Designed miniproteins, single chains, continued (5). Designs and how they scored, part 6

Each design is a single chain, and the fold is of that chain. pLDDT is the mean over its residues in the fold that is shown.

## One batch from the design tools (miniprotein)

Design m16192
Fold by ESMFold2-Fast:
Structure m16192 (fold): chain A 98 residues (1-98)
Amino acid sequence: MTRAELEAQAAAARARTAARDAALAPGTPAVEVEVVHVSETHSVLRVVRSPAVPEWEGTSTELEGPDAEARRALETILLASLQETAGGRVRVTHREAP
């Protein structure tokens, strides 16, 4: 997959996520996701809480590569997929590894 294809998919994913968030009731439970920036080339996306899909709790996906924009695009696509499958809100927190 090219970077341009990843960026196009990320843009479409953002649009879908925004539309779904706007349609959700304010009290809808959220899947809580943490993105841990381990290094300049490595991040870990981790599901910390998933009331809608308990099987996701504690799962993680590694995002690796020197292209930070490609990693952000992959993050966006993954988060949109989680929101679609859960049928609810996804809340993301970013932090750096100590």
Scores: mean pLDDT 76

Design m16193
Fold by ESMFold2-Fast:
Structure m16193 (fold): chain A 98 residues (1-98)
Amino acid sequence: MEPITLEIRFSAAPELQQQTFDIANLIKAFAELLGNKAEVSGDKEAKVIIETKTREDLEKILEFLKKLSAQNPEIHVEVRIREASDTESEWVSLDVPP
């Protein structure tokens, strides 16, 4: 069974770029606590790639990310989800309208 890959990218003003890495490391730690592999990369703004073992883990990680995004409205978050059987993948903003 192929893992579901969750890719996260952050965009922020220069004064908040370090904060993107703080958020990325929190997401990485949470994903790893659930037993998934996660890697943080990026030069000025953080990027996270997570290989989730189950859809339940994916949903838990996304819910935690949404909560962090809501606490940091000046940091823009985009996610992309790839399944082994899915040929289509698109970046989606986590800015959910109320």
Scores: mean pLDDT 77

Design m16194
Fold by ESMFold2-Fast:
Structure m16194 (fold): chain A 62 residues (1-62)
Amino acid sequence: SEEEALKQTVRGLTALAKENPSIAEKVKELLEETLRENTSLSEDVKKLIEEAIAEVEKLLEE
């Protein structure tokens, strides 16, 4: 499904940011933009994106 594909993409972006912290800020911005522009997302997907943003923010802190 499209939602499942989006969930996999979000998880992949988070994993990439962990492997390469230099892109973490860009990944965070992309995730925030996705959440802002897609107001019709299910609660599960919104929560996943919010959790991914929080994880990426922790990478940016150290």
Scores: mean pLDDT 81

Design m16195
Fold by ESMFold2-Fast:
Structure m16195 (fold): chain A 59 residues (1-59)
Amino acid sequence: DREALIDRALELAQELAERKGVPVTDEMIAAAVLSALQEAGIPVDPEEVERLTAEVKAR
């Protein structure tokens, strides 16, 4: 579950960066995490968003 969210957020961030023709930014990762949580139907918690964003950045 958590690994699937991280993988999905990373995928979304990479797609956004490719579409804009720029390197992946922290803002894109945060936006991708929010999108992944919304797709999964998980409530947005600021602390969890920070933790997931950090894990995606480490991948």
Scores: mean pLDDT 78

Design m16196
Fold by ESMFold2-Fast:
Structure m16196 (fold): chain A 83 residues (1-83)
Amino acid sequence: HMENVEKALKYYVEGRKAFYENKDYETAIKYFEKALKYAEQAGNLVLKANAYRFLADVYEKMGDTEKAEEYRKKADEYLEQAR
């Protein structure tokens, strides 16, 4: 029996490993999108913001600056809604 928050955190760990250790940006995106899905199901705005922040970092490394900026704005919006 695993909560949606625990699943989101698990996928953050896998996404960070793919991004920072392996430089596997496509795999990192897939894991961070899974983390976002479970954060959304948990209704946790801070976890949603964190997922968008990580997605922004990956897209920035891939040279997609426009998409990175869009995801950073979404992360900031969810952080403001949370507190």
Scores: mean pLDDT 83

Design m16197
Fold by ESMFold2-Fast:
Parts: structure tokens; sequence; C-alpha cells
Structure m16197 (fold): chain A 73 residues (1-73)
């Protein structure tokens, strides 16, 4: 559900804030699977997922998700 997706996204943000990027990525990916395709919520999750990959030095993944977010916004 969209509500469940938003709760998972919040958990991702908490892990991201604490520098737990692997956990943040897992929560953001789970949240994306529950959001409507091309929704604002999916776009926000893509942006945060891209940033988490950047902090891990995983630039190919970061670029992929930044492009997906750009298609929504």
Amino acid sequence: SEKEGKELFKKGLEHFRDGRYDEAIEYFEQAISLFPKSSKEAGEAYLNLGQAYTFQGRYDESNKYNILAAKIF
C-alpha cells in the first residue's frame, strides 16, 4: 500500500541520516515497489536512493536513480 511505502521511506530516511547507507537503500527500494509508477513519492525515493549510492561511491547506480527521478520531476 502507499501508506506502507511512506512508512518504509521514513525508515530509509532515518538510516540515511545516521549514515547507514546499506539499510537506507534497502528501505528506499522496498518503498519504491509500493508507490505508484512515476509518482512524486517514487521520485523522492529515487533521489534519496541516488544520494545514498553517491555516499557509498557507487556512481553508476547513483546516476541511474537520478535519471529516473528527473523523468518524474
Scores: mean pLDDT 85

Design m16198
Fold by ESMFold2-Fast:
Structure m16198 (fold): chain A 62 residues (1-62)
Amino acid sequence: MSPEEEALVRRVVEEYGLSEEEARAIVERARHLLENLGFPLSLLPGWVDMFASGEARYRALQ
C-alpha cells in the first residue's frame, strides 16, 4: 500500500471510527474499483470518504 493510501487508512480510522482492518479494506476496494473502471486515482480520497461514510452510517442504523 502506498504512503498516500496509508494516510487514507489513518484518516478513516480517526474520522469514522472504523477499525484499521475495515479502513484498509475500504481503501483497497476503492482503488481496485477505480483501476477496473479506468478512472484516475486522484479520485481515490473522495471514493474512500464515500464508502467510509456509508459504512459508518450503516453501522449507526443497526
Scores: mean pLDDT 80

Design m16199
Fold by ESMFold2-Fast:
Structure m16199 (fold): chain A 56 residues (1-56)
Amino acid sequence: ALPAIDDPASLAGARALLELARQGDERVRPLLEALARYHPDPEVRALAREGLALLG
């Protein structure tokens, strides 16, 4: 069974935001900052931090 904090939809969303960050889309920065700070899933927070690093 998948844990509630390890939701595939949340991970897919984080990966999509990471891809937009890789393309230099500054509009995703506040979303990535919110995910890195407040999301319960540590994997989602890690993806959000990677996206922020790609944006600079």
Scores: mean pLDDT 75

Design m16200
Fold by ESMFold2-Fast:
Order: C-alpha cells, then sequence, then structure tokens
Structure m16200 (fold): chain A 84 residues (1-84)
C-alpha cells in the first residue's frame, strides 16, 4: 500500500529529527556536567551546591538518553555522577 509506505517514511523522518534534537540537548548537558565537576575542583567550599547541580543535570541527561532508547548511557551517567 502506497499509504503505508508514506506513513513509514514519515515515521522514520520524525524519528531522525527527534533523535537529532535530543542529541543537541544531551551534548549541552554533558558540557555543563563537565564544567560543574571543574568548578567543584576549583571551589571546594561550595562543593554541596555544585553536587546538587551535578545530580540535577545528570538526572536530566539520563532521562534524555532513556527518551532516545539508550538506557545503558543513562546508567553510565548515574554511575559516573555517583563517584562525586
Amino acid sequence: SEELERFLKRLETERQANAASYQAEIDALKKRVKETIEKMKKDPENKKSYERELVRDAIALALLYVAQGKPEEAKKFIEEVSKY
């Protein structure tokens, strides 16, 4: 059916567009997590404040990975943040 072929093509286009959008947000959150870790090293007196930011951003990043269908990447980030 030509209708089914058009539907499948639209579904694949939507999937690719959503994956690309989530990747941009993931990359921004990864950068922010790295910057927060560096701030924790430079300013140990405010470590508790930076720990809260790190946990918040790591959870947001993990949820975006789950939304992409990458739960293993979500798990890796939770484990990595747990070291700090």
Scores: mean pLDDT 78

Design m16201
Fold by ESMFold2-Fast:
Structure m16201 (fold): chain A 69 residues (1-69)
Amino acid sequence: SAAQAAAAEQRAGDLGTKARNMSPEELAKIAIDLAKRNGLDDYVKRAEELKDKPPEEVRKLILDITDAM
């Protein structure tokens, strides 16, 4: 659990840094890819629904996905 929490925090940090320089479309693709890799089908649907939403909502979803891993 502690190792998984540390890994999730590191991934969130790395994504946060990259997200600063990425388009909303790229962020949505990353969110969908992460959700698929971790078998989070509900998050995949949420990411697809958020493709046209503000970038802040997409970034929040990416963080939610990493926290759920």
Scores: mean pLDDT 68

Design m16203
Fold by ESMFold2-Fast:
Structure m16203 (fold): chain A 86 residues (1-86)
Amino acid sequence: KTVVITLKNASVGVKLGAIGVGVDAELEGGSFESTIEGDTLTVTIKGASDAAIQRALDFARGVEAAGGTVTVTVSGDTTTITITDP
């Protein structure tokens, strides 16, 4: 399965958290890539396990609890998470 995490206006800590989710998925046999353009970081995870998807959702929920805004969309095997840090 595929997970796409898009971070807007994120702090360094939030960006590192998203990269950590990608690294954990890669260590489990998936793959990840990250792209930074201006204030936007995009982390794409392919071959994501159910555990990797849950970690991405838990990460997003943590940012939301801290005052960020989160949108989650699931389409087929792709989970897209858009996070705007306050």
Scores: mean pLDDT 81

Design m16204
Fold by ESMFold2-Fast:
Structure m16204 (fold): chain A 78 residues (1-78)
Amino acid sequence: ADIDSGIGALLLAIGNLAMEKGDYEGAVQLYEKAVEYFLRAGDTKGAAEAYRNLAKAYEQLGDTEKASEWRKKADELE
């Protein structure tokens, strides 16, 4: 297994936990790191999921412009 993809998945899971706790700022930081690791691994599916979760976290923070940008990035991935 690619270690970068594995780290991405772990960061995504921790980000999801932060979302459940209402720590949307923490979730953003974790999802941004998850995207970096997934992209380094060439894991476009993982990166797209992290982008969608970033959009959701920004929507909870009231940043609708950033939420739209992250959704667009997810849609652009294969």
Scores: mean pLDDT 86

Design m16205
Fold by ESMFold2-Fast:
Structure m16205 (fold): chain A 90 residues (1-90)
Amino acid sequence: SKLEKMRERMKKLYEEAVKLLEEARKNKASQEIIDMIEEALKTIQDGATKVDEMILNKEPEEKVVKEAEEYLKKAEELLAEAKKKLEEEL
């Protein structure tokens, strides 16, 4: 289902963010970069919680997917910026 695919996408993005955080720490990245990755992780978790609440409340799939996309977009933008800054600093 679309909901199962969105949950899997959130999980995958979270795993990618965790790996980026480990890379940033190993390379002694600035606190700014670490904070950005941590904000992305929080955004993904907040999005997953919101999706779970909407599913429990039997909200339409289209509404759940739209909400999830907003959280995913924000997290993806934060991770892309953090990755760019990490490559520029190291």
Scores: mean pLDDT 85

Design m16206
Fold by ESMFold2-Fast:
Structure m16206 (fold): chain A 65 residues (1-65)
Amino acid sequence: MEAVEEAVKAAREGVEEIVAAVPAEYQEEVRKLGEKLIEAAEKGDLDASQEKAAELFEKANEALP
């Protein structure tokens, strides 16, 4: 489904940008959260995708100065 494919693509691009933006010590943790987000999006679980996206952004905010 195109909506799921767009969500997966957006999640991948967002994760890559966040990983590039955070210090190296946080990159592994951010990547793991990103994998969970992508997995939820691939399953078409929109609620889980939103929850995992929020967790990813929260972790990124903690990692930034």
Scores: mean pLDDT 76

Design m16207
Fold by ESMFold2-Fast:
Structure m16207 (fold): chain A 86 residues (1-86)
Amino acid sequence: MAKKKAEELFAEGSKAFAAGDLDRAKALYEEAIKLDPNYVEAWLGLGQVYYAQGDLEKAKEYFKKAAELSKDEKEKKELEEAIKYL
């Protein structure tokens, strides 16, 4: 299933992010989003990569997208608050 492959790509992206390989993390999160455009965690991961790279404008854009797609009202509100500080 495309969703399972997106989850696998996200997991590999998260490992790359934890290792400091931001370029690899970005590519893996982008592939996860291509397979599942509603994958909130992958949009969050991409935002975190851009934040770590100092691209606050792109980080804000991707966090906004994650907030729009989130079905969790608490997560949505927390993301909207975080975006105010970017």
Scores: mean pLDDT 82

Design m16208
Fold by ESMFold2-Fast:
Structure m16208 (fold): chain A 91 residues (1-91)
Amino acid sequence: SLKEEAEEVLREAKETLEEAKKALEETENPDAIELYKKAIELAKKAIKYAQEAIRLAEQGKDKEAKKKLLQAGVYLGLARISLGVGKLVGK
């Protein structure tokens, strides 16, 4: 269901946020710091849109829920890329 898909994106976005926060605490590399801060911002946006998608799906607003779910997925993907590049730079 749309709600289950949005809940999965929410879980993954929260995991990405926590991973980015831990990576930020463990690095002194300025370029890695910038990338991890960006990953945190993008993961927070993914969480927001996933929560909106869940709410809209619960209201039966499937078209609006799908749009928010797509936005959540895009921001999650960008957060993961930023986190991954940060890890490569921070080595």
Scores: mean pLDDT 91

Design m16209
Fold by ESMFold2-Fast:
Structure m16209 (fold): chain A 79 residues (1-79)
Amino acid sequence: KKKAEEAAVKAIDKAKEELTKDTKNEEAKKLIEKAYELLKKAEVLSLSSDPEDQKKAEELKKEADELLDKALELEEKYK
């Protein structure tokens, strides 16, 4: 359980680092950081056997996707 959570969080942290390397806009970076914090919460909840936790995880993933879309829009405006 804890080992799976740690592996998932590390994978998300790596994805965040790769995305932020190419991001120059500070506001976009903040949105990416917030989105990945939501993804880490979602991943922990998705490992729960509780269906309510799994549903909450899906809602957090959707919120994170919306934040990532906003970050991409800010990067496009910068370029």
Scores: mean pLDDT 77

Design m16210
Fold by ESMFold2-Fast:
Structure m16210 (fold): chain A 57 residues (1-57)
Amino acid sequence: MSEEEIQEAKENIAKALEQAKTLDEEAQRIVAETAIREGSELSEELKEFAEKLVKEM
């Protein structure tokens, strides 16, 4: 992935996790698990980014 694609993916992950904060605990968990899984499929950097944000939720 290019640096621009990684940055766009990070912004999309952050936005999804922020929106998830308005949901119940079960929905937040599903969104968090999905973000980490999809991030790990794309790159290790995106996986680490998603895991960091999930811990700060």
Scores: mean pLDDT 78

Design m16211
Fold by ESMFold2-Fast:
Structure m16211 (fold): chain A 78 residues (1-78)
Amino acid sequence: NREKALELLEEALKLAEEEDPRVAELLRQAIEALKNGDYETAAELVDKAGVLAVLKGHPELLELLQEASREINRLLAE
């Protein structure tokens, strides 16, 4: 569901803006890709953000990104 994916990414962006500016930038790009229907780019950017969340120790951010990734992958599956 695109609406749920957007909501999750917007919530993740709020946390990322306080915790990690690199993750925040990736999430802004992912949100724009998702709004434009570019689900492949959105999924790739969310996965990159998730890797950084693991490396930087942001477990709550990671959980939101994993849920958003699942919703975006459902959109990719048609």
Scores: mean pLDDT 85

Design m16212
Fold by ESMFold2-Fast:
Structure m16212 (fold): chain A 67 residues (1-67)
Amino acid sequence: MKKKLSEEEKEKVIEEVKELAEKLGLSEEDKEFVVETAKGLIEEGYTPEEVLRIAESLAEGLKKVEE
């Protein structure tokens, strides 16, 4: 596991989060919220795996509220 994220790794995680939100069919507002949350987690020093897991959980929760 990597303790510090490179800019490339940060971009990759953000792209995966965006793809996840898009696949779930979230509104643009909810997609933005999930992406901004992921960016905040990266800045707090969370690993890519932790960021993706948290973002997935958040996106799934938002999707259930939308449907």
Scores: mean pLDDT 77

Design m16213
Fold by ESMFold2-Fast:
Order: C-alpha cells, then sequence, then structure tokens
Structure m16213 (fold): chain A 68 residues (1-68)
C-alpha cells in the first residue's frame, strides 16, 4: 500500500541512506498533496540542511511551526 505514512517512511529511509535529492523530490511532492502536514515540512528542512541549504531549511522549519 502506498499511503502518505508509508511514503514518509520511505523518505526517512532515503535520508538515512544519503539519497538526499530523491528525498527532497519526494518531500516536495508530498507537500503539494498535503501542505498541512507539518512533519513533511520538517523533513524537507532536514534534507535541505544536509544539502547545505541552511537558509531554505530555516524557512521550511518556520512553515512547519506555523502548521503545528
Amino acid sequence: MHSSDEALELIRKAIKEGKLEKAKAALENAISLSPEDAETWELLAEVLEKLGKEEEAEEYRKKAEEIK
């Protein structure tokens, strides 16, 4: 089954394995489908930080806090 929760689990695994670009693309897709999911914004911020995009990561963390 390809539920939203299952997709996030696969994204977390990709992040752990260092597949950051794949994780970023999947998270951006997840946000477009469920922009109210604070966890997705938080994971995207983590990926951006690992990619060296600290300013963008901070922006997405702020968005996650607004949704909480």
Scores: mean pLDDT 77

Design m16214
Fold by ESMFold2-Fast:
Structure m16214 (fold): chain A 115 residues (1-115)
Amino acid sequence: RASELMARALAGEAVDPAAFPADPYGLYAQALLVAYQFLTEHDLDVPRRPDPAFLDALGRFMDILLRLAEGAASLEEAREGAEAALEVLRYLHEVSGDPAAAATAERVAELLARA
């Protein structure tokens, strides 16, 4: 179910993050979707000289997001993806000062804490 919801979201469908199951895997998947929706709704200005740690976190987040949509991600990979999403959002807040990035990071952190 979580993978099917993520696949629909990546296909451009409007998916409510709250529709994900409340088990640990579903909470990690919800965190990934929340971060994905933030990044797609806001123009991602990549800094002129991006931090290599940011690019690594973004790459891990994107890879795991795609694997989860394919039904291929393990529970541990889903957790890693949610942690990478949190790193991306915190970096964007640090660089931009955007309160929406901070609010989204807090939502992702809360989902990780509940899982």
Scores: mean pLDDT 81

Design m16215
Fold by ESMFold2-Fast:
Structure m16215 (fold): chain A 63 residues (1-63)
Amino acid sequence: EADKLIEEALRLVEEYLQKKGYDPETIERILELVRKNLEEIFSKDGIDKLKEYVEALKERLAK
């Protein structure tokens, strides 16, 4: 389910931004933009591209 991949990615981004000291309003704004981008990837490129993007994002956030 695309929704589960998107929610997982948003959770990781939120944790990353909190660790970097971003304020809650800025975090909320960024999460809205990320959600929109992930939904657009899914609608245009499908589930496989969404999975690739989320996996790459997880690797970048872990580093």
Scores: mean pLDDT 81

Design m16216
Fold by ESMFold2-Fast:
Formats: C-alpha cells, structure tokens, sequence
Structure m16216 (fold): chain A 70 residues (1-70)
C-alpha cells in the first residue's frame, strides 16, 4: 500500500540517521517528502521536515530540502 511505502521510507531514513549515514538518510527523507506531497499528507510533510532538520545538523545539504518543505 502507499501508506506502507511511506512508513518504510521514513523508517529507512531514521535507521540511516542512527547509523550516521546522513547521505542515505537525506535520500530516503526526500523520497518520503515527494510521496507525502503527491498524497497531500501535511502531517507526513511536517514529519519529513523534522527529520530533515535533524539531518541538516550533520549534513548541511539537507537545508535545501528544508526550504522546499516550508
């Protein structure tokens, strides 16, 4: 289901973040954000923004995604 795919991408992003793999975490949160945008899921976009804010503390490239999620 679309929801299972969205949950999978967010969990993958969190897992990569915990592993210190900020590049993979950013890629996964970008995929999740696109899926949330397509579905009009504002709560999901808010979650993706919070994950991206955490990644941006260690990987400044995440700041570009944060501007898109404002």
Amino acid sequence: SKTAKLVGEILSAIGALLDGDYETALEEVKRAAELFKESGDQEGLDLARKVAETIAKYHPEAKELLEELK
Scores: mean pLDDT 77

Design m16217
Fold by ESMFold2-Fast:
Structure m16217 (fold): chain A 61 residues (1-61)
Amino acid sequence: SSARTVATLLALARHEALTVPAEEAERVIQALVDMARAEGLSDAEVAALRDEIRRIFAELL
């Protein structure tokens, strides 16, 4: 389901934000967003997910 995909990608974003160098943040964020598109999320769901992933990275980096 979209909710399960979103939850999984947000968990990955939290893990990645704690483990990747700050200079890799944009590449990782883009990879997670691309995974959401590949899993069939709508443009609106992808945009909301991207904003939340960026918020996670801003808080943890």
Scores: mean pLDDT 85

Design m16218
Fold by ESMFold2-Fast:
Structure m16218 (fold): chain A 58 residues (1-58)
Amino acid sequence: MEEELRRAARELAEELGLSRAEAERITKQVLKNVEGTSLSTEDVLESLRLALLQAKRR
């Protein structure tokens, strides 16, 4: 899951014009937020996408 999330974050960040460092930071934060309770990969990816969009916004 981490590898898939990191790859997805990188692709989304590139599409949004975010830096790789920002993508990694956001991915790390999302993973920490879902720690202790395993969400589906789709739910985690959706959270990641929203976080990246928010970072792009502000």
Scores: mean pLDDT 73

Design m16219
Fold by ESMFold2-Fast:
Structure m16219 (fold): chain A 58 residues (1-58)
Amino acid sequence: SIYERLLMKDTGLSEEELQEIVELIKQGKYEEAIKLLQEKGGLSERQARSALEALAAS
């Protein structure tokens, strides 16, 4: 999706890292997805939660 490409550009996440996060979201592992967005994407907890909501809505 376009949001995935924008998120990669803004965070520096690789395609593989983003796909791992998307898979965690599909499995309902939201806290693990948030941690990866923070650790690999450099996002704050609030930013990571917003990114998760946008990815889940896509």
Scores: mean pLDDT 82

Design m16220
Fold by ESMFold2-Fast:
Structure m16220 (fold): chain A 64 residues (1-64)
Amino acid sequence: PTIVAETDLSPVQQAALEREIKEAVPSATVEVDGNKITVTAPTQEEADKAAELLKRAGAKPTFV
């Protein structure tokens, strides 16, 4: 499953969030492209966990 999140985070905040997602879901791939973060996880459970972290950081995750 893939999640795309709209974010208004600074580069420092984005780096911290990427680190937190990788620590919580080490199997996930995190890509940052400007104001968007894309997370790809091998299972729905891992994707849900990543989406929860994104919401906590103030991002708006959407499954694609």
Scores: mean pLDDT 78

Design m16221
Fold by ESMFold2-Fast:
Structure m16221 (fold): chain A 67 residues (1-67)
Amino acid sequence: MLENEVTEGIALIQFGVGKLLASKGDLEEAAKMLEKALELLEEANAPEELIEEVRKELEEVKKKIEE
């Protein structure tokens, strides 16, 4: 499944960048990057554990933006 392999790879890069942005306090940009990563992982039918990890990071970032 070539498309899924490429999509998952891109999503993992975006996940890493999103975490880096969150660590430096760039929460709005981090949330956008993590949302893109989550969407791509879901499209690629990535393992649920990985999807859940990205979802938890996104939820934590969004809570910091709203509070």
Scores: mean pLDDT 80

Design m16222
Fold by ESMFold2-Fast:
Structure m16222 (fold): chain A 73 residues (1-73)
Amino acid sequence: GQSIVNQIIQQFTDTVNSNLDRPRSDFQRTVSMTFNQGMNTLDQNNVSPDNRKTFIQQFQQIRQQGMAQIDQR
């Protein structure tokens, strides 16, 4: 449900923030791997399509913010 989505979003946000000092390509790889792990966790917990869509939308927003910070270095 929504609680598991919020937990995964928080883990993703923490991962993004922890990797802002890395090279752009390494950041992109880590972010992509973390997204795939999040999607797998949602699948294992039978999260609804609507909640899954919410995760994807939040993921894209957080990823874009992280990329913007890296591009300002």
Scores: mean pLDDT 80

Design m16223
Fold by ESMFold2-Fast:
Structure m16223 (fold): chain A 61 residues (1-61)
Amino acid sequence: SPLEQEAIELLKKGATALNQGKYDEAIKLFERAIELARQSGNDALVQAAETLLEEAKKKKE
């Protein structure tokens, strides 16, 4: 679905931001990805996005 594709692109952008130490940017991107993944009904994608969000929050610490 278009929502799944947008969520996947946001996860890629968030992962890039995370790798660059841009933790606040990564957090925002992953939060948006979770929202779109939930709207798409893809539970696996929601779980992947939530895992990446938790990692970004830990790295910001």
Scores: mean pLDDT 87

Design m16224
Fold by ESMFold2-Fast:
Structure m16224 (fold): chain A 62 residues (1-62)
Amino acid sequence: SPLEQKTLQLLVFKIALNSEQFILDRLKEKNAPQEQIDKEQKNIDLLNKRIQELEREVQKLS
């Protein structure tokens, strides 16, 4: 069903977000160049936007 498919996608993106957050935390801990930190933050921001869109779609289908 569309609801089940979107719920699964949401879970996958949330797992990806946790992995990207771990990478960001490691970059900050190592005092990586600000450009690398900013790039990773933008990646996380895009994942968060996708998660919010999927959560809205799941709510509409529920």
Scores: mean pLDDT 87

Design m16225
Fold by ESMFold2-Fast:
Parts: sequence; C-alpha cells; structure tokens
Structure m16225 (fold): chain A 69 residues (1-69)
Amino acid sequence: SHGERVGEDLDRIEKAPSPEEAAKIAEESAKKSKDPVVKKSYLKAAELARKGASPKEAAEVYRETWRKS
C-alpha cells in the first residue's frame, strides 16, 4: 500500500549512513512516486539532506511537509 511503501522508504532514509545517502534515497523515492504531495515531501527531505541535515532530520522533514499538505 501507499503507507507501507512510504514507511519502508522513510526507514531507509532515517537509517542511511550519511546525509548524501539519505538524499539519494529520498530523490529515488520521489522519482518512483506518482502522488504529487509524496513527491514534494521526498524532494524537500532530499533538499535539506543535501544542505547537511542528518538522515533522521531528513526523514522528519518528509513527515513535516506531508503533515502541512
């Protein structure tokens, strides 16, 4: 389901060994997503990870962006 796939991708982002890897996972998750809100939320997480946010912070950026949508 939508929630199950997002949960798996968020877990991978949160457990990524670096901000660079978290950004790559978020960018790939965005490419695979057809839902524009999910896509936007992953891209925002990737943007913050590229700016040096930790993997845990990047996962939280997704959750925050999703909640505000």
Scores: mean pLDDT 82

Design m16226
Fold by ESMFold2-Fast:
Structure m16226 (fold): chain A 70 residues (1-70)
Amino acid sequence: MELTAEEVNEIGKKLFEEGRLGGAIRGYEEALKLDPNYAEAWENLGKVLEAMGETEKAKEYYEKAKELKK
């Protein structure tokens, strides 16, 4: 059973909605291993980090997502 970057990102979003921040991070990291240019996964990692109080790292990931935008 093979998951795509989009499918793993969706799992991460569901885990974030459930308050499972560590699981959400893992999901988004796996999505980025499959596609490191997947801007949505970078943006979603930023959202999880903000929820954890890691505001400076969240900014870095948001900028990475913007850079990957066309």
Scores: mean pLDDT 82

Design m16227
Fold by ESMFold2-Fast:
Structure m16227 (fold): chain A 69 residues (1-69)
Amino acid sequence: NPALRAGRGLERNGDYDGAAAAYVKALEEDPLDEEAAANLRRLLASGRLSPETAERVRAALARHEAALA
């Protein structure tokens, strides 16, 4: 998944908001992508995301949980 690869690269460079946006795109492409979901949960728990990005991450994770039903 190109979005997952992009997110890992951004995170390695310390761009946590950019990484979160890339992982959200991965979940938009595949709502069942547990690697993207796990990375988003970890970033959200880190407290390093902007408030705007944290809200987007919470919305993406809620859609992911709904897709698991």
Scores: mean pLDDT 85

Design m16228
Fold by ESMFold2-Fast:
Structure m16228 (fold): chain A 55 residues (1-55)
Amino acid sequence: GERYRALSDFTAVTPDQLSFRAGDLLEQLGREGPYLLARLDGRVGLVPLAGVERV
């Protein structure tokens, strides 16, 4: 899938979201409105599109 880089640290506020740190590389699995469905180090969850950039 497409790859995205995290622009800042993020702490998940719901169980379906992923926590990440600035510079983390995320693999796109899908999109749900303002969220990216992504994989990071074997974990899958929602990531705010505003917090990442496409690589």
Scores: mean pLDDT 84

Design m16229
Fold by ESMFold2-Fast:
Structure m16229 (fold): chain A 84 residues (1-84)
Amino acid sequence: MLYRPGPALAAILKKAGATKDVYTLDSILGYLMKYVFDNGLLDPEDPSVVRLDPELAAVLGVEEFNLLDFDGIKERLLKAATPV
């Protein structure tokens, strides 16, 4: 299934080098992981946990500096994009 990102999610994906208007969920997660690594947001003591910056927190509808695992990110990510 293909997804069209909302404007805030599209901005995050473009910062990670994304150039398309529609993506598979796996592609969105791949670019999101690149954003996480490029900005040093992955917790080195627990690699299942991401520390949210203000931009990513806004996309996921949570407060900045909160911690989310990848299942929490996936659940919120589906609400930030529209199925095509």
Scores: mean pLDDT 75

